# Ledger of designs, part 6: designed miniproteins, single chains, continued (4)

Each design is a single chain, and the fold is of that chain. pLDDT is the mean over its residues in the fold that is shown.

## One batch from the design tools (miniprotein)

Design m12173
Fold by ESMFold2-Fast:
Structure m12173 (fold): chain A 62 residues (1-62)
Amino acid sequence: SEEEKREELAKKLQEVLAMDPSSAEKVANSVPYEKIDEVLELLDKVKEGKASPEDVVAFIKS
């Protein structure tokens, strides 16, 4: 569901980008639904050293 995807996004933002819980929740709720899966994939790539945190921020702002 959308709620489960946004919760997963908030959790990964905290783990990968070291965001505080309140900021992660606000960002997760602001991302368009259509972008959530790609943001999650990009965060996994950051964790693996294949992308930068700046790539995630740029994609969310696009």
Scores: mean pLDDT 83

Design m12174
Fold by ESMFold2-Fast:
Structure m12174 (fold): chain A 85 residues (1-85)
Amino acid sequence: VSVKANSPQDAQTAADTLISHAKSLGYSVAHLDINGNGVHIDFKNSSGRRPPSYPQSVIDSFRAVVDQLKSQGIISDYQIHTNKE
């Protein structure tokens, strides 16, 4: 998952929100990179495999979270990456 935040503080808020959401779904952080307003997070599933694979329901739940962050003015853009890409 990659997001472009409106400020470095918003980038941290977005990262914390996405990590909390992932943990609620049984995912853990494989890689976290925060560079200015940019956030890139790779998650691993319960099997610990890399790169993580996302079912459609999990992708849809992450889309709901990033859409909420965008509506709140925290982020301006996002991308959700899967092992299929």
Scores: mean pLDDT 74

Design m12175
Fold by ESMFold2-Fast:
Structure m12175 (fold): chain A 62 residues (1-62)
Amino acid sequence: YFEEAQRAAEAGDLDRAVELLEKGFKENPNDLKLAQFAARILPQLTPEQRQRVLDMLRKALS
């Protein structure tokens, strides 16, 4: 999921990138590469997407 999420974000498809992050964290909540990538794209996200990603990071890093 990391490579797919990264490609989606590079293409400007942030909705797709967030969707792929959700799927990746469901399979491996402790995936630090996904967590680091999610943190990097936060400034580019809408407030709603950002809140979703922050919730994922809190769960993954707890």
Scores: mean pLDDT 77

Design m12176
Fold by ESMFold2-Fast:
Structure m12176 (fold): chain A 94 residues (1-94)
Amino acid sequence: MELEKRLEELAERLKELGFEKEAKVAKALFLKLKEAGEDLEEALEKLEKEVEELEELKKKGVKLPEVGPSGEKAVKEAEKIIKEYEKKKAEEAA
């Protein structure tokens, strides 16, 4: 799906900005997309806009915030989604 490609690109852009935690959020949204389909499209669009603003700030030499656009809550939720997906994969692979 095109949404999966957009999430992969978003994760790479976040990593380049130094937001590794927010890159995990994008990866978790990708994993959730495989289950839910299109319900993440609006959230993805909002994240893309936030990343675009951060890229502009970096280009202008402005100091970026320590926490990216999704904040601590989204990072924590992303880690849960990733862990749950890995657990299911391990059970299916056994």
Scores: mean pLDDT 66

Design m12177
Fold by ESMFold2-Fast:
Structure m12177 (fold): chain A 61 residues (1-61)
Amino acid sequence: ESPEVVANRKLQQELAQKYFEGRKKGAEELIKTLKEYKAKVPALSNQVDGLIAQIEAELAA
């Protein structure tokens, strides 16, 4: 299994936990976490950018 898949699975678990702590607060902290993952795992950069856009859209809704 590729390092990309392992990193993505770990990210998904952290996203779920952050979201549980509160929608708006979790979303802001999630964006910070996503930016950190983008720096550490460049292969996920496009996916991270997409997730940030989705989170921002959810905050606007």
Scores: mean pLDDT 73

Design m12178
Fold by ESMFold2-Fast:
Structure m12178 (fold): chain A 85 residues (1-85)
Amino acid sequence: MTKITITATGDNLDKMKEALTELIKEISKFANIKSVEINYDDKKITATIEFENPLSDEDIENIKKIAENIAKKFNVKVTVTVEIS
């Protein structure tokens, strides 16, 4: 089972929300999402995503590239942490 934690950090909560929403939408196009848990803070949003199927190394690389592009687009910092069981 693959679990990913995504943290968005920035000065604007709405931009952090938009960035995470777009990132999750992009991920859902190529990976089957089982569950998403979101925790909101004034300067940080953390999303924990569980997948129905194990992610390949290519899927993980794609997620990291999408996160980098979205971080630049919304001017937020995005960190992706992968846990493989």
Scores: mean pLDDT 80

Design m12179
Fold by ESMFold2-Fast:
Structure m12179 (fold): chain A 81 residues (1-81)
Amino acid sequence: SAEEEQRERIANETERRMLSAVFAASRVLSPEGRAQAVALLEAAGKEINALYNDKSLSVEEFREKAEEILERLEAELRALA
C-alpha cells in the first residue's frame, strides 16, 4: 500500500541518516568512543524497528517518533566527542 511504501521510505531514510551521523562522529572519536557509537546505533535501530512493526502508529506518528530517535542519537554522539 501507499502507507507501507511511505513507512519503508521513512525507515530507510532514518537508517541512512543514523549511519551517516555515526560515520561522521567516528572521524573524531577515540576507539572506545567508536565502540559506544556503534552500541548507540544498534539501540536506536532496535527502537526504529519496534516502531516500524507497530501497526497502530500512523505514518506521520512513525515519522515524528523516528525523527525523535535520530535527534537523540545525534545528541548522544555529540556527547561522546
Scores: mean pLDDT 89

Design m12180
Fold by ESMFold2-Fast:
Structure m12180 (fold): chain A 101 residues (1-101)
Amino acid sequence: SSSRRTLMDMMRQMTDMINNGSSIDDVSRVIRDIIRHSRRTGDTTPIDGLIQMTRNSGNVDLARQIRDLRDRGDFDSIIDDYSRPVAISYTNYINAMRAAE
């Protein structure tokens, strides 16, 4: 779908930004855009992708909190309180993978 394609492109952009040394604020902006897209379309696929990414980054508790807010339809709390923590979690994960190479 167009929404899934956009999410994949945003995730690639986010990974490239981290690999090129982009700030947490820049990565957080992309995450906020992904969540806002889910809110506008009613398609939770982008948020589900962020939850899975956060879990894969090793932050299972953060992933659970975002899932619980998604299930309540509380996208504003995810945008306001969790976009930056998700950006930090994913940035640390990508940097750790690079350090292991």
Scores: mean pLDDT 79

Design m12181
Fold by ESMFold2-Fast:
Structure m12181 (fold): chain A 97 residues (1-97)
Amino acid sequence: MKIVLEFVFEGSMEDVRKKAAQFVDSVQEIVDKYRREDGRLKKFSIRVKEIDEASGKLTLEVEIEGEGDIAKRLAKEVIEAGKKAGASEIKVVKEVE
């Protein structure tokens, strides 16, 4: 299964960078745990999809690929991390078995 999520952070560029950094740090801790405990996680990536400095907007794309329910479980934890970090918008862009 493959899941692609988008997280939008909005505000001043200083606030946006702080929110994005907190999100990335939290997600790396979650992913490291899954990699140690569950061999079904095949791929994980975070990338900057778009930066609009004029409007104070940063979009991050998270890609998760794994077997069974691992991608769905990890996606739920990543979504909660995004909410805690202050993401203004969270989208499930793609879900493929």
Scores: mean pLDDT 85

Design m12182
Fold by ESMFold2-Fast:
Formats: sequence, C-alpha cells, structure tokens
Structure m12182 (fold): chain A 76 residues (1-76)
Amino acid sequence: SELEELRRRVAEVTRRLREIQAKIDSLVDQLEAAEKANAPQETIDKIRDELARLRAEGERLGQEYLALVREIRELG
C-alpha cells in the first residue's frame, strides 16, 4: 500500500517534470525568436519571467522526486 502509493507519486512527479521541460523548451525557442526579432523589452521580460517560474517549479518537483525515491529505497 505505502510502496504502491509512493510509486504512483513518483510516476505523477515524473509526468509533471516532463510537461515542465517541454514548456521550458518551447519558451526558450520563443525567447530566442523574440530576441532575434528585437521584440519589445516587455515581451522579452514576460518570457524570461515565465521561464524563471517554470525552472523554479521544476527544481521543486525534482526535490520531491528525490525525496520519494529515498522513501522507496528505505522501504525496499
């Protein structure tokens, strides 16, 4: 029960990390395109702010992933 719940949480965190990475990759491409097009600074700042938020969320989920993996190892 406990181990199965932890494994389900690992799968969910892994899925969310993949979704965040895909969004980061898309925003990095958007940032590069905006900079090359000399987009307004407000547009560039908005993309950078969103990237910073997604990177922070990814770091948080990465820490959660490592904590869950440690719990699984302690149970097995």
Scores: mean pLDDT 89

Design m12183
Fold by ESMFold2-Fast:
Structure m12183 (fold): chain A 87 residues (1-87)
Amino acid sequence: SALEELLRKLHEEEMKEIMRELIELYRREGRPMDEEEREVLEELKALAEKNKEEDLAKEVEELLREGIGASMETIEEFAREKEEKLK
Protein backbone atom coordinates (compact mmCIF):
# COMPACT_ATOMS: atom_id res chain seq x y z
CA SER A 1 0.00 0.00 0.00
CA ALA A 2 1.02 3.63 -0.48
CA LEU A 3 1.03 4.22 3.28
CA GLU A 4 3.34 1.26 3.96
CA GLU A 5 5.74 2.38 1.21
CA LEU A 6 5.76 5.95 2.56
CA LEU A 7 6.48 4.88 6.14
CA ARG A 8 9.36 2.64 5.01
CA LYS A 9 11.04 5.54 3.14
CA LEU A 10 10.91 8.07 5.98
CA HIS A 11 13.52 8.90 8.56
CA GLU A 12 12.38 8.47 12.18
CA GLU A 13 11.55 12.15 12.75
CA GLU A 14 9.61 12.45 9.47
CA MET A 15 7.71 9.24 10.23
CA LYS A 16 6.67 10.63 13.63
CA GLU A 17 5.26 13.79 12.01
CA ILE A 18 3.44 11.79 9.31
CA MET A 19 1.95 9.47 11.94
CA ARG A 20 0.68 12.45 13.94
CA GLU A 21 -0.98 13.91 10.85
CA LEU A 22 -2.49 10.52 10.00
CA ILE A 23 -3.97 10.16 13.51
CA GLU A 24 -5.47 13.64 13.13
CA LEU A 25 -6.92 12.57 9.76
CA TYR A 26 -8.60 9.57 11.42
CA ARG A 27 -10.15 11.79 14.09
CA ARG A 28 -11.29 14.31 11.46
CA GLU A 29 -12.99 11.71 9.24
CA GLY A 30 -14.48 9.86 12.22
CA ARG A 31 -15.95 6.99 10.18
CA PRO A 32 -16.84 3.64 11.74
CA MET A 33 -13.80 1.38 11.53
CA ASP A 34 -13.91 -1.68 9.27
CA GLU A 35 -11.66 -4.78 9.48
CA GLU A 36 -9.17 -3.51 6.87
CA GLU A 37 -8.80 -0.18 8.69
CA ARG A 38 -8.36 -2.02 12.01
CA GLU A 39 -5.42 -3.94 10.55
CA VAL A 40 -3.82 -0.69 9.33
CA LEU A 41 -4.20 0.93 12.77
CA GLU A 42 -2.77 -2.16 14.50
CA GLU A 43 0.28 -2.01 12.19
CA LEU A 44 0.60 1.73 12.88
CA LYS A 45 0.51 1.08 16.64
CA ALA A 46 3.20 -1.59 16.31
CA LEU A 47 5.36 0.81 14.28
CA ALA A 48 4.97 3.56 16.91
CA GLU A 49 5.91 1.10 19.68
CA LYS A 50 8.95 -0.12 17.69
CA ASN A 51 10.14 3.50 17.41
CA LYS A 52 9.47 4.11 21.15
CA GLU A 53 6.80 6.70 20.36
CA GLU A 54 4.55 5.78 23.29
CA ASP A 55 2.32 8.86 22.95
CA LEU A 56 1.56 8.01 19.30
CA ALA A 57 0.99 4.34 20.17
CA LYS A 58 -1.51 5.44 22.85
CA GLU A 59 -3.37 7.70 20.40
CA VAL A 60 -3.65 4.83 17.88
CA GLU A 61 -4.85 2.50 20.66
CA GLU A 62 -7.58 5.03 21.52
CA LEU A 63 -8.69 5.11 17.87
CA LEU A 64 -8.85 1.29 17.91
CA ARG A 65 -10.84 1.30 21.17
CA GLU A 66 -13.27 3.97 19.91
CA GLY A 67 -13.68 2.24 16.54
CA ILE A 68 -12.68 5.42 14.71
CA GLY A 69 -11.68 4.83 11.10
CA ALA A 70 -11.11 6.63 7.83
CA SER A 71 -11.75 5.31 4.32
CA MET A 72 -8.84 3.46 2.71
CA GLU A 73 -9.19 5.87 -0.24
CA THR A 74 -8.63 8.85 2.08
CA ILE A 75 -5.63 7.17 3.76
CA GLU A 76 -4.02 6.29 0.40
CA GLU A 77 -4.58 9.83 -0.93
CA PHE A 78 -2.93 11.21 2.23
CA ALA A 79 0.06 8.88 1.77
CA ARG A 80 0.49 9.77 -1.90
CA GLU A 81 0.33 13.52 -1.21
CA LYS A 82 2.96 13.18 1.54
CA GLU A 83 5.25 11.08 -0.66
CA GLU A 84 5.03 13.68 -3.47
CA LYS A 85 5.83 16.51 -1.03
CA LEU A 86 8.98 14.66 0.12
CA LYS A 87 10.35 14.34 -3.43
Scores: mean pLDDT 75

Design m12184
Fold by ESMFold2-Fast:
Structure m12184 (fold): chain A 73 residues (1-73)
Amino acid sequence: FLEEVKAELERLRADLPHMTEEEARQRILDIVAKLLENPEASVEMKQGVIDLILRYPEMTPEEFIDELLRLLD
């Protein structure tokens, strides 16, 4: 589960120059929703993701992906 999410984020990061900001934003939200809805993710991990979303609303898609990848380690 977690390794698949990380791989998806790394692929999205690599694809960022080839997609619109709107497409990148939607794909990030889809990944975040998948992570938050997964019962295998710990409560602490889910809270960290929520805190990241609330704390960094002005981040670029690339910056958000980088911070999320660090959080998931």
Scores: mean pLDDT 75

Design m12185
Fold by ESMFold2-Fast:
Structure m12185 (fold): chain A 69 residues (1-69)
Amino acid sequence: GVMDFDSFLELMLTRSRDPSGELSPAEVESLRRAFQQFDKNGDGVLDEEEAKRMLGVLGMEDLYDKYMK
């Protein structure tokens, strides 16, 4: 599987306690920078390994099994 940035944002919104389901622009930019750091190929998607490492850095490795397996 692969994870695009939109799918990644959906996972972050799922973990959010915000009932509006919205991230601030600053949060989106922080997440985008982190996403780009793990997107070594620059193709705008993460493979299984890159997605797992990204979720690990965010302390959300448990979500990897739900999304990628």
Scores: mean pLDDT 69

Design m12186
Fold by ESMFold2-Fast:
Structure m12186 (fold): chain A 80 residues (1-80)
Amino acid sequence: SESLRKQLEEQIKKEGKSPLAVERARLMLELLEKGEEMQRQVTAIVADGLRKLAAGEPRTVVLEEMIARLRALLAEAKAG
């Protein structure tokens, strides 16, 4: 949705121009353009990442896991 896209752009601004944060947002935006099913799966990845951060996992580790999952999802979407 447009609201989620806006939230991703605001997240980039809040975290500064971290290459990992930018890459995560770029992958999320690309997946959101592929429709509601991809949006739902992106939301699940974000929810899992937030849960891990709340549990005290290192931010860099969580970001890299999210990026890997988003890349795998995008590859699956392009293959189907």
Scores: mean pLDDT 76

Design m12187
Fold by ESMFold2-Fast:
Structure m12187 (fold): chain A 66 residues (1-66)
Amino acid sequence: MKTYRIYAYSADGSEAHAFMAAVEAAIELQKKGDKAILVEDMSPELRAEAQALAEKTGRAVVIEEL
């Protein structure tokens, strides 16, 4: 069993849309038997990466293995 941190952003700035994307990713990891932790606090580097991706795709999810 692996543990992952999940970070999500929505291009529209909606916390609800970001949260839904993070939950969807967490469910997918749990189906594989892995553990997922939803994280609201990000490093500045991960935050910038997620925001840049969300601007192109509408939503971004960054997954980090612990």
Scores: mean pLDDT 75

Design m12188
Fold by ESMFold2-Fast:
Structure m12188 (fold): chain A 71 residues (1-71)
Amino acid sequence: TPLPAEPGLDAQEHLDRGVELATEGRYEEAIEEFEKALRADPTLHAAWNALGNVLDAMGRHEESLEYYKLA
């Protein structure tokens, strides 16, 4: 088992960074930050919802529905 990643504060920070990038239209970078948030805390429903929103904004509606189901 790997050493524990630093706690849910890191997940929230990655979520916040991803939201900032998404509002700038930097969707690929936003997705990377949301993935980092979910690696730190997979129960952070806001990150699943944010992934769905970004994919929907990119026109990837089929994929966005899968992430909304996890939110």
Scores: mean pLDDT 74

Design m12189
Fold by ESMFold2-Fast:
Structure m12189 (fold): chain A 64 residues (1-64)
Amino acid sequence: MSEEGQRALQVAREVGDQVRRNQMTDDSEMPLSELEREFLGIPDVESMTVRELSKRMREKLLNS
């Protein structure tokens, strides 16, 4: 897609909002999809779960 940058930013914002809202309900052990890893900039790790993502996002916010 020629507008990959715009799409990635929009999706990243939407996912960020979802992760933030789901911080209170982050008991999910579901693995992240490849798409979620790519646009969130998550390092290439096997089977990162939603709970692990929430934890890393929280740590990233504290460090920023």
Scores: mean pLDDT 57

Design m12190
Fold by ESMFold2-Fast:
Order: C-alpha cells, then structure tokens, then sequence
Structure m12190 (fold): chain A 64 residues (1-64)
C-alpha cells in the first residue's frame, strides 16, 4: 500500500498536482490513514482540480 502511495506521489509531483502530491505523501508515511485520502478527494473537488481528483480517487480505491 505504501508503495502505491509513493508511486502516485512521484506522478503527482511530475504533473504539478500539489493536492494529489500532498495526499499521496501522507499515505506513503501513514498507509492506515484512509481519512487522509478521503480529505484529499474533498480538497481536490473544492479546488476544481480534476487531475488531482482522479489521482486521489485511485489512491482511495486502492486503500479501501
């Protein structure tokens, strides 16, 4: 699980997606914190960042 979060963190940094990078970074260090992934989804929705939303949703699906 932590490995998937690290992978998405690297992709988010490369794509310039700070919301997705922040969420993936938290999950890489705290893989049991599914609430961080849920919060990331809400943050991406509020910001209208569709790219970050897609990445964070992928993380949330993997950690559910």
Amino acid sequence: KSEKAKELFEEAVKEGRPIAASTAGVLAENPDDIKAAEAGVETAKAAGDEGSLKMVEELLEFFK
Scores: mean pLDDT 76

Design m12191
Fold by ESMFold2-Fast:
Structure m12191 (fold): chain A 83 residues (1-83)
Amino acid sequence: SRDDVLSRIRSLLDQAVRLSERHDPSLGQQLRQRGDLLLTSLRNGNWDTAARIAQSMRDMALHHGDLDTARLLQQVYDLARSA
């Protein structure tokens, strides 16, 4: 269901932000801020906006060399895009 997808996105997003904060606190703080915007977009039913934010967050993690965080954010993007 859509609620199951929302729950999974929240879980993956929280995991990605916490992982990033442990490796690069500055990147983690930026991803936390963007993550809040992503969750707000989902609450407003703006799945396309949420997917674009997830893509931006993934690209930020990749530019910082945080491949594990980028992999989790790719999953968030895929879920938001396919919902």
Scores: mean pLDDT 88

Design m12192
Fold by ESMFold2-Fast:
Structure m12192 (fold): chain A 80 residues (1-80)
Amino acid sequence: KKVTLKVQSSKIDGDVATIEAVVEETGAPATITAVDAPDGKTSTVTIEVPELNLKLTTTVDATAEEIVERLKKLGFLDVL
């Protein structure tokens, strides 16, 4: 089954961005957290969907602010 997250809201607090989302099919809450790396070029992104026992962590070549802007523009994210 495909899991699609629908972006609901976002906030940036220093080097940490938090994006609140819901699973489009079920309405289950999901959280996307992006933390800037000390190099100022990459971020660690964690996607958590507790109802599905899903927690994914990866490093991306973007800042937390760039990740927030990209996800707000797209409105959704496919995680599977």
Scores: mean pLDDT 81

Design m12193
Fold by ESMFold2-Fast:
Structure m12193 (fold): chain A 70 residues (1-70)
Amino acid sequence: LVEVEAQLPRGKELAFVQALESKGIKIEDFQVLGDGRVVFTVAEEQLDPELIKEIAASLGGKVLSIRPVE
């Protein structure tokens, strides 16, 4: 699994998860931390860092970190 942390404008969290899923990225876990900050996990084979960064940027946000987890 890979953990992705992103900062989005407040209120764009649902649009972000919907955009990821519409592109075929299966999200294993998704958490809203508040103020547009989100953390989610994906399988390594679903990880497309360029696509995830592009989707975040299209919503006015940015990816803060991408890290492997157990």
Scores: mean pLDDT 82

Design m12194
Fold by ESMFold2-Fast:
Formats: sequence, structure tokens, C-alpha cells
Structure m12194 (fold): chain A 70 residues (1-70)
Amino acid sequence: MLSDEELLERVEKRLEEIKEKYGEKYPELVAEMEEVYEELKAETDPLKKAILLARFLALETELELKARQE
């Protein structure tokens, strides 16, 4: 299982990839994903971390679906 540090590093890398690919076309969704990442970095409760990670993944899914519709 990933450590909290490894999880944050993976989320950070994924967010940077998303910003590079979609930052100009979907800036509002990317900004919301950045806010979730900042909350995830500050969170100490494991359950709340899991909820924030789920929210990040949901936003990524929304972004990919919107990109495929255009």
C-alpha cells in the first residue's frame, strides 16, 4: 500500500500532467483539483484523506469526459 508521502507525490505528478495538458482549456476544473490537492497535503485524518482523494479522482474523470465530448 502507498505511504501518505508516496500518495501525495503521485497526486502532485498527476496534477502537473493535467495542468500541462488541460490548464489552458479547462482552467476552472484544474483550479478545483489544485484546491483539493492543497487540502489533501494539509489533512491528517485518514478518512478525510480518502474522501479528498476520491474527489480528486472524480474531478479528473469529469475533465477527461469533457475533453472527449469536444
Scores: mean pLDDT 80

Design m12195
Fold by ESMFold2-Fast:
Structure m12195 (fold): chain A 83 residues (1-83)
Amino acid sequence: SEAEKLYFEGQNLYSQGKLEEAAKKFEEALKIATENNDARTEYLAALQLIRVYLELGKEEKAREVMKRYHISERHYERVLAAR
């Protein structure tokens, strides 16, 4: 799907340290996944977007993604921040 392609492009940019570009790809992936009811890609893109926003120091944007997609700070820490 288009959302999955954008998600993998975001992961590739993240692995290169291109955090701002990675955030944009994850934002697009999340938008398209939400519009298409692709719950799996929506969840994965939201988690990665939270990660990238936190690494960029955009804590308020990260919290808004957590709120909108019902990802608690504890869940995020268990899945990504603790690993």
Scores: mean pLDDT 85

Design m12196
Fold by ESMFold2-Fast:
Structure m12196 (fold): chain A 85 residues (1-85)
Amino acid sequence: SFEEQLEKEEEEVKKFLEENTSEETKEKILKAVKRLKEALLKNKDAEAGDPAAMEKMKAEAAKLKPLFEEANEAYERELKKRAEE
């Protein structure tokens, strides 16, 4: 199902982050991923191409943008720190 696919993707992301980032960076990225998953599940008809659900998903994505920007900044700092080691 769509929910099972999202859960599998979240677990794969979580495993990657546990192996490749700090706990703080992991928490920020997982928070953004969790909120995106919740928005996708709430608007699952967008995957089927329903225009109304797609518009709602766009609005939810706009609300999530600051959270993803914070997660991306944390990840970029982690990459820079690791490149200097």
Scores: mean pLDDT 75

Design m12197
Fold by ESMFold2-Fast:
Structure m12197 (fold): chain A 72 residues (1-72)
Amino acid sequence: RKKLVQEVIEAIKNGEDLKKIRDLLLQFYKSFPDLDDQEAIELTDKMIEMIKSGEEGKKKVLEYLKEQLKKL
């Protein structure tokens, strides 16, 4: 889980393709045993929409992921 979060953070910081970022986020959310596939997809799509909304949305996603990394 920590490795997946780190890979997502680096992909966002490096301006990687949104499909790659989405795939990494989906893998991260699917790693939680209490989330079903539909919930993982919905959470992933929400994060991607925040990144697409502009620099402020991207910053909020990065802050969220850094907070998740600290808890893992």
Scores: mean pLDDT 78

Design m12198
Fold by ESMFold2-Fast:
Structure m12198 (fold): chain A 100 residues (1-100)
Amino acid sequence: SEKDIKIMKLVLRLVGILTQMYLEAKRQNNQELVQEVDRLSDLLSQVVQAIKNGDKDKALALLGQMKSLLREMKRKYPEISALADEAIEVINELEALIQS
C-alpha cells in the first residue's frame, strides 16, 4: 500500500541517520557512542519486525524507547545532537503513520 511505502521510506531514513551516527562515533573513537548506536539499530530491527507482524502497540512502545535513548544521547554527545533531532523527527512521522 501507499502507507507501507511511506513507512519503508521513513525506516530507510532512520537507517541512514543511524549510519551517520555510527561513522561519527568511529571517527571520534567513542566506544560508548558506538554501543548506543548499536542499541538503536537493534531497537529499529525490533520495530520493523513489530510493524511486519501488525503489532502496532509493540512498534509504538519500541519507537518510544528509541526516542528516550536518542534524547539521552543528545545530552551526552553534542557532536550527534543534530542527527538525534533528525532521528526523533523521523520517529514522530513513523508513529503518526502507524497510528493512522
Scores: mean pLDDT 91

Design m12199
Fold by ESMFold2-Fast:
Structure m12199 (fold): chain A 100 residues (1-100)
Amino acid sequence: MEEYYVATAVAGKDGKATIVDVTKVKGSRSSAWMTALAEGVAQGLKTGGRIVSGGDYVDREEDGAVAGGMGGENGAGAGAAAPTEEKAIEAAKKAASKAA
């Protein structure tokens, strides 16, 4: 059974991203990615205090990391899943900065 890391990040309107959480998940890549995307969307909603009208996106890294984020009025939230904690962190920060 494969293990993945899921990282969640937020970014302000200046595009500066910070990590909110990093967790290890057991399961398939698809399962880890869906978890990452859901948590990223939740953080995006939190930054706006409401449902965001747009700004959902998915980005993919060469090393098997997958990331998605959602922009809000006060910034953006993003989640990423990767085989290593370091890759998950970098992908989540990049996704949050792009969505902000």
Scores: mean pLDDT 65

Design m12200
Fold by ESMFold2-Fast:
Structure m12200 (fold): chain A 62 residues (1-62)
Amino acid sequence: MYEENKEAFDRLVEATLEAMQAYLDLKIAKKNGASPEEIARLEARYDEAFARMVEAEKELQK
């Protein structure tokens, strides 16, 4: 019971931190004038991280 809620919450926290890190990496790369290829790669990473966060959030909601 409580372990299930904790695991769902821990997954959401992990996914949220990954999404935030990917977002920051993308913003920093854009500010520093990274190559179009690097920007595209970081945008893909952020999209994937955000999707994982949304999935984890749904699990927490049951």
Scores: mean pLDDT 79

Design m12201
Fold by ESMFold2-Fast:
Structure m12201 (fold): chain A 93 residues (1-93)
Amino acid sequence: SSARRQALLDAHDAAHRERGEEAERLEKEGKLEEAKKLAFEMYREYLEAQVAAGLASREEVEEALELVELDIEGKKEEAEKKLEELLKKREAK
């Protein structure tokens, strides 16, 4: 990994922690929809950072974006099933 790539990941991790704390604060205040929106924004940026760093494949990003799209469409049960399938695929050779 290049020094530039590591610096980008370090910066992303710091920003992710700060926004994670903000999401928790919003949840404690009962602002669940705002917390959910912030979590989705963090997840999207995380995926883009992983692609930019060369740590994620196109397939992995497309699978992750499909999960986000299903949740946005209100298909939570389908999103949860898809996530379980992806986790099993990762663990099983």
Scores: mean pLDDT 69

Design m12202
Fold by ESMFold2-Fast:
Structure m12202 (fold): chain A 78 residues (1-78)
Amino acid sequence: EEEALEKEREAKLESITAEELEEVAREYERLGYEELAELAREMAKLKKENTPESREKFKEVFEKILELQHKLHLEELK
């Protein structure tokens, strides 16, 4: 269920590389989602820092990406 999916997502998020996050940012730019691209680049930077503080901020930025994706989807529906 959702709890199990969250654990898998967290493990995958920890394994994701800064390079992969930069690729995600590139994809967002190509699609015209500049704010999402900015957030993805910030995640890449935080991933490189790899401190406890940056890990918490990394999760915060990821949540902002999810919220913005949802918002953009709603705006797309108009």
Scores: mean pLDDT 73

Design m12203
Fold by ESMFold2-Fast:
Order: sequence, then C-alpha cells, then structure tokens
Structure m12203 (fold): chain A 61 residues (1-61)
Amino acid sequence: MSIEELKEELKKIAEKLPEELKEEVYQFLDTIDNSDWSEEEKKKNLEAALEFFKEVLKALE
C-alpha cells in the first residue's frame, strides 16, 4: 500500500474506535506528517500502526 492508502485505512478504523483511541490515531498521523522520517520509515510505522489498531478493534468487538 502507498502512504496515502495506509492513512485512509487508519482513518476508517479510527471511525470505529472509541473517541480516546480515535484521537490517538489522528495524533499518530500528525506525528508521521511532521516527522523527519524517510518515506520508507513512515510507511513501516503506518503499517505497524494499522496492524495494531486492527487488533485493538477486533478485541473490542
């Protein structure tokens, strides 16, 4: 997935999460956008966050 696709998927998951966790997702996205990380590091961190929040959402069901 591209960085934009990963951000879109994270936002979709955030909409299904409690407000506190939704804020965490958006704060993480802001951190990614403002970071000095390489495109590769941003992508790795987005992929890790996506997997983590998918597990969190599944546990909350």
Scores: mean pLDDT 81

Design m12204
Fold by ESMFold2-Fast:
Structure m12204 (fold): chain A 58 residues (1-58)
Amino acid sequence: SSQRRAAVRAAADADGYLGGGTAVEVMLSFGVPEEEAEAFVIRHGGRVSADELTAFLE
């Protein structure tokens, strides 16, 4: 959805990535369970691309 894409892009840094804490907060705001959000971040090495997070949320 455009809303999820916009939220992720607004939270991303200049390189198009989100730090683990920021990525978890975005995922929680869209109803992802905390343990699933944390597991997603761990699988991505603690830093998540905006494109990967957007795809996960859509």
Scores: mean pLDDT 83

Design m12205
Fold by ESMFold2-Fast:
Structure m12205 (fold): chain A 88 residues (1-88)
Amino acid sequence: MEFVERARERGRRLGLERTGSEEDAEFAGRAGEQAATLVSLPEDQIQPAADALIAQVRDQGLAEGRSEAAIEAAVEVIREVTEEILNP
């Protein structure tokens, strides 16, 4: 619960920092929330699921017309949250 909330806040902060946009902050925040839920998976499934989530988030961002900065912020927060899960 608290971990998911922190991951969302991390994503929102990074999105705002990189884009200056509340909509892009929410996009990156949602990516952080989704990455945090990977903690429930077996350790050997976490990295493949994170890679799939990154691909999904890139496709979704492009479909929504998000900037490269917004998409990269979302991808970066997924990577950071995944790293924290694997190296607590």
Scores: mean pLDDT 85

Design m12206
Fold by ESMFold2-Fast:
Structure m12206 (fold): chain A 64 residues (1-64)
Amino acid sequence: SLRDAIVAAVRETGAYATPEQVKDIMLEHGVSEIAATMAVSEAEKLGARVSPAQVKDILDKLGL
């Protein structure tokens, strides 16, 4: 699925990714600028870096 592909790409960056890295990966996978920006806002609430599991939760919350 799109969600699984994005989470896998985040895992390839390492144990944690910055919100900016998450946005770039989402845009590369065809997610809209609006949805990617909303995901960045959710990630920033969690801290400077997010785990793949946290990214998966954000994507699930956004319906992706």
Scores: mean pLDDT 83

Design m12207
Fold by ESMFold2-Fast:
Structure m12207 (fold): chain A 107 residues (1-107)
Amino acid sequence: AQEGIRLGEQGIALGQQGIKLGLEGVKLGSKAKNKKAINLGIAGALRGIGGYFSGLKGKELAEQGLRDNDQAIAERGLRLGREGIADGQAGIELGKEGIKLGKEALK
């Protein structure tokens, strides 16, 4: 029951990190005029947005399932929380790669 809320909160946090790192990748790639770094930064930001919204919805559904004692809604919240974590982590990885390539192109 509380697990879905926890996973949703993690998805929100990781999604926010993916957005931040993705946007930094876009910034560095743009400065370096490196299209691959820009594209990785955009992909990281979009995955981070996905993680944020999946985590947010997962948390909402997990809280609703807990209030209503509804196992099906609670399980849906758990699933979306896990999806939010996966998308947030993917956004972080893509953003980090975009930052790396942008920094390398500036040398």
Scores: mean pLDDT 90

Design m12208
Fold by ESMFold2-Fast:
Structure m12208 (fold): chain A 74 residues (1-74)
Amino acid sequence: SRSREVARQLAAYERVLIREGRTSKEAQAELNALVEANRELLLTLSAEEEEAILAEVEALPEAELERLAAEARA
């Protein structure tokens, strides 16, 4: 579903920021703005579905994480 796809992209972007040690207010504001823009879609997901998406993203190779993170910003 679109909700799962968007959640996967945003989770990948957050993971990339964490790995890079990105704690700048600008980077955090960008992530927060993307989450807010997609809030209605994200609210359709259960806590269990969100946990499953986070686990899936955590297991992804770096190249796939970077691709999904780029898609989140497009």
Scores: mean pLDDT 79

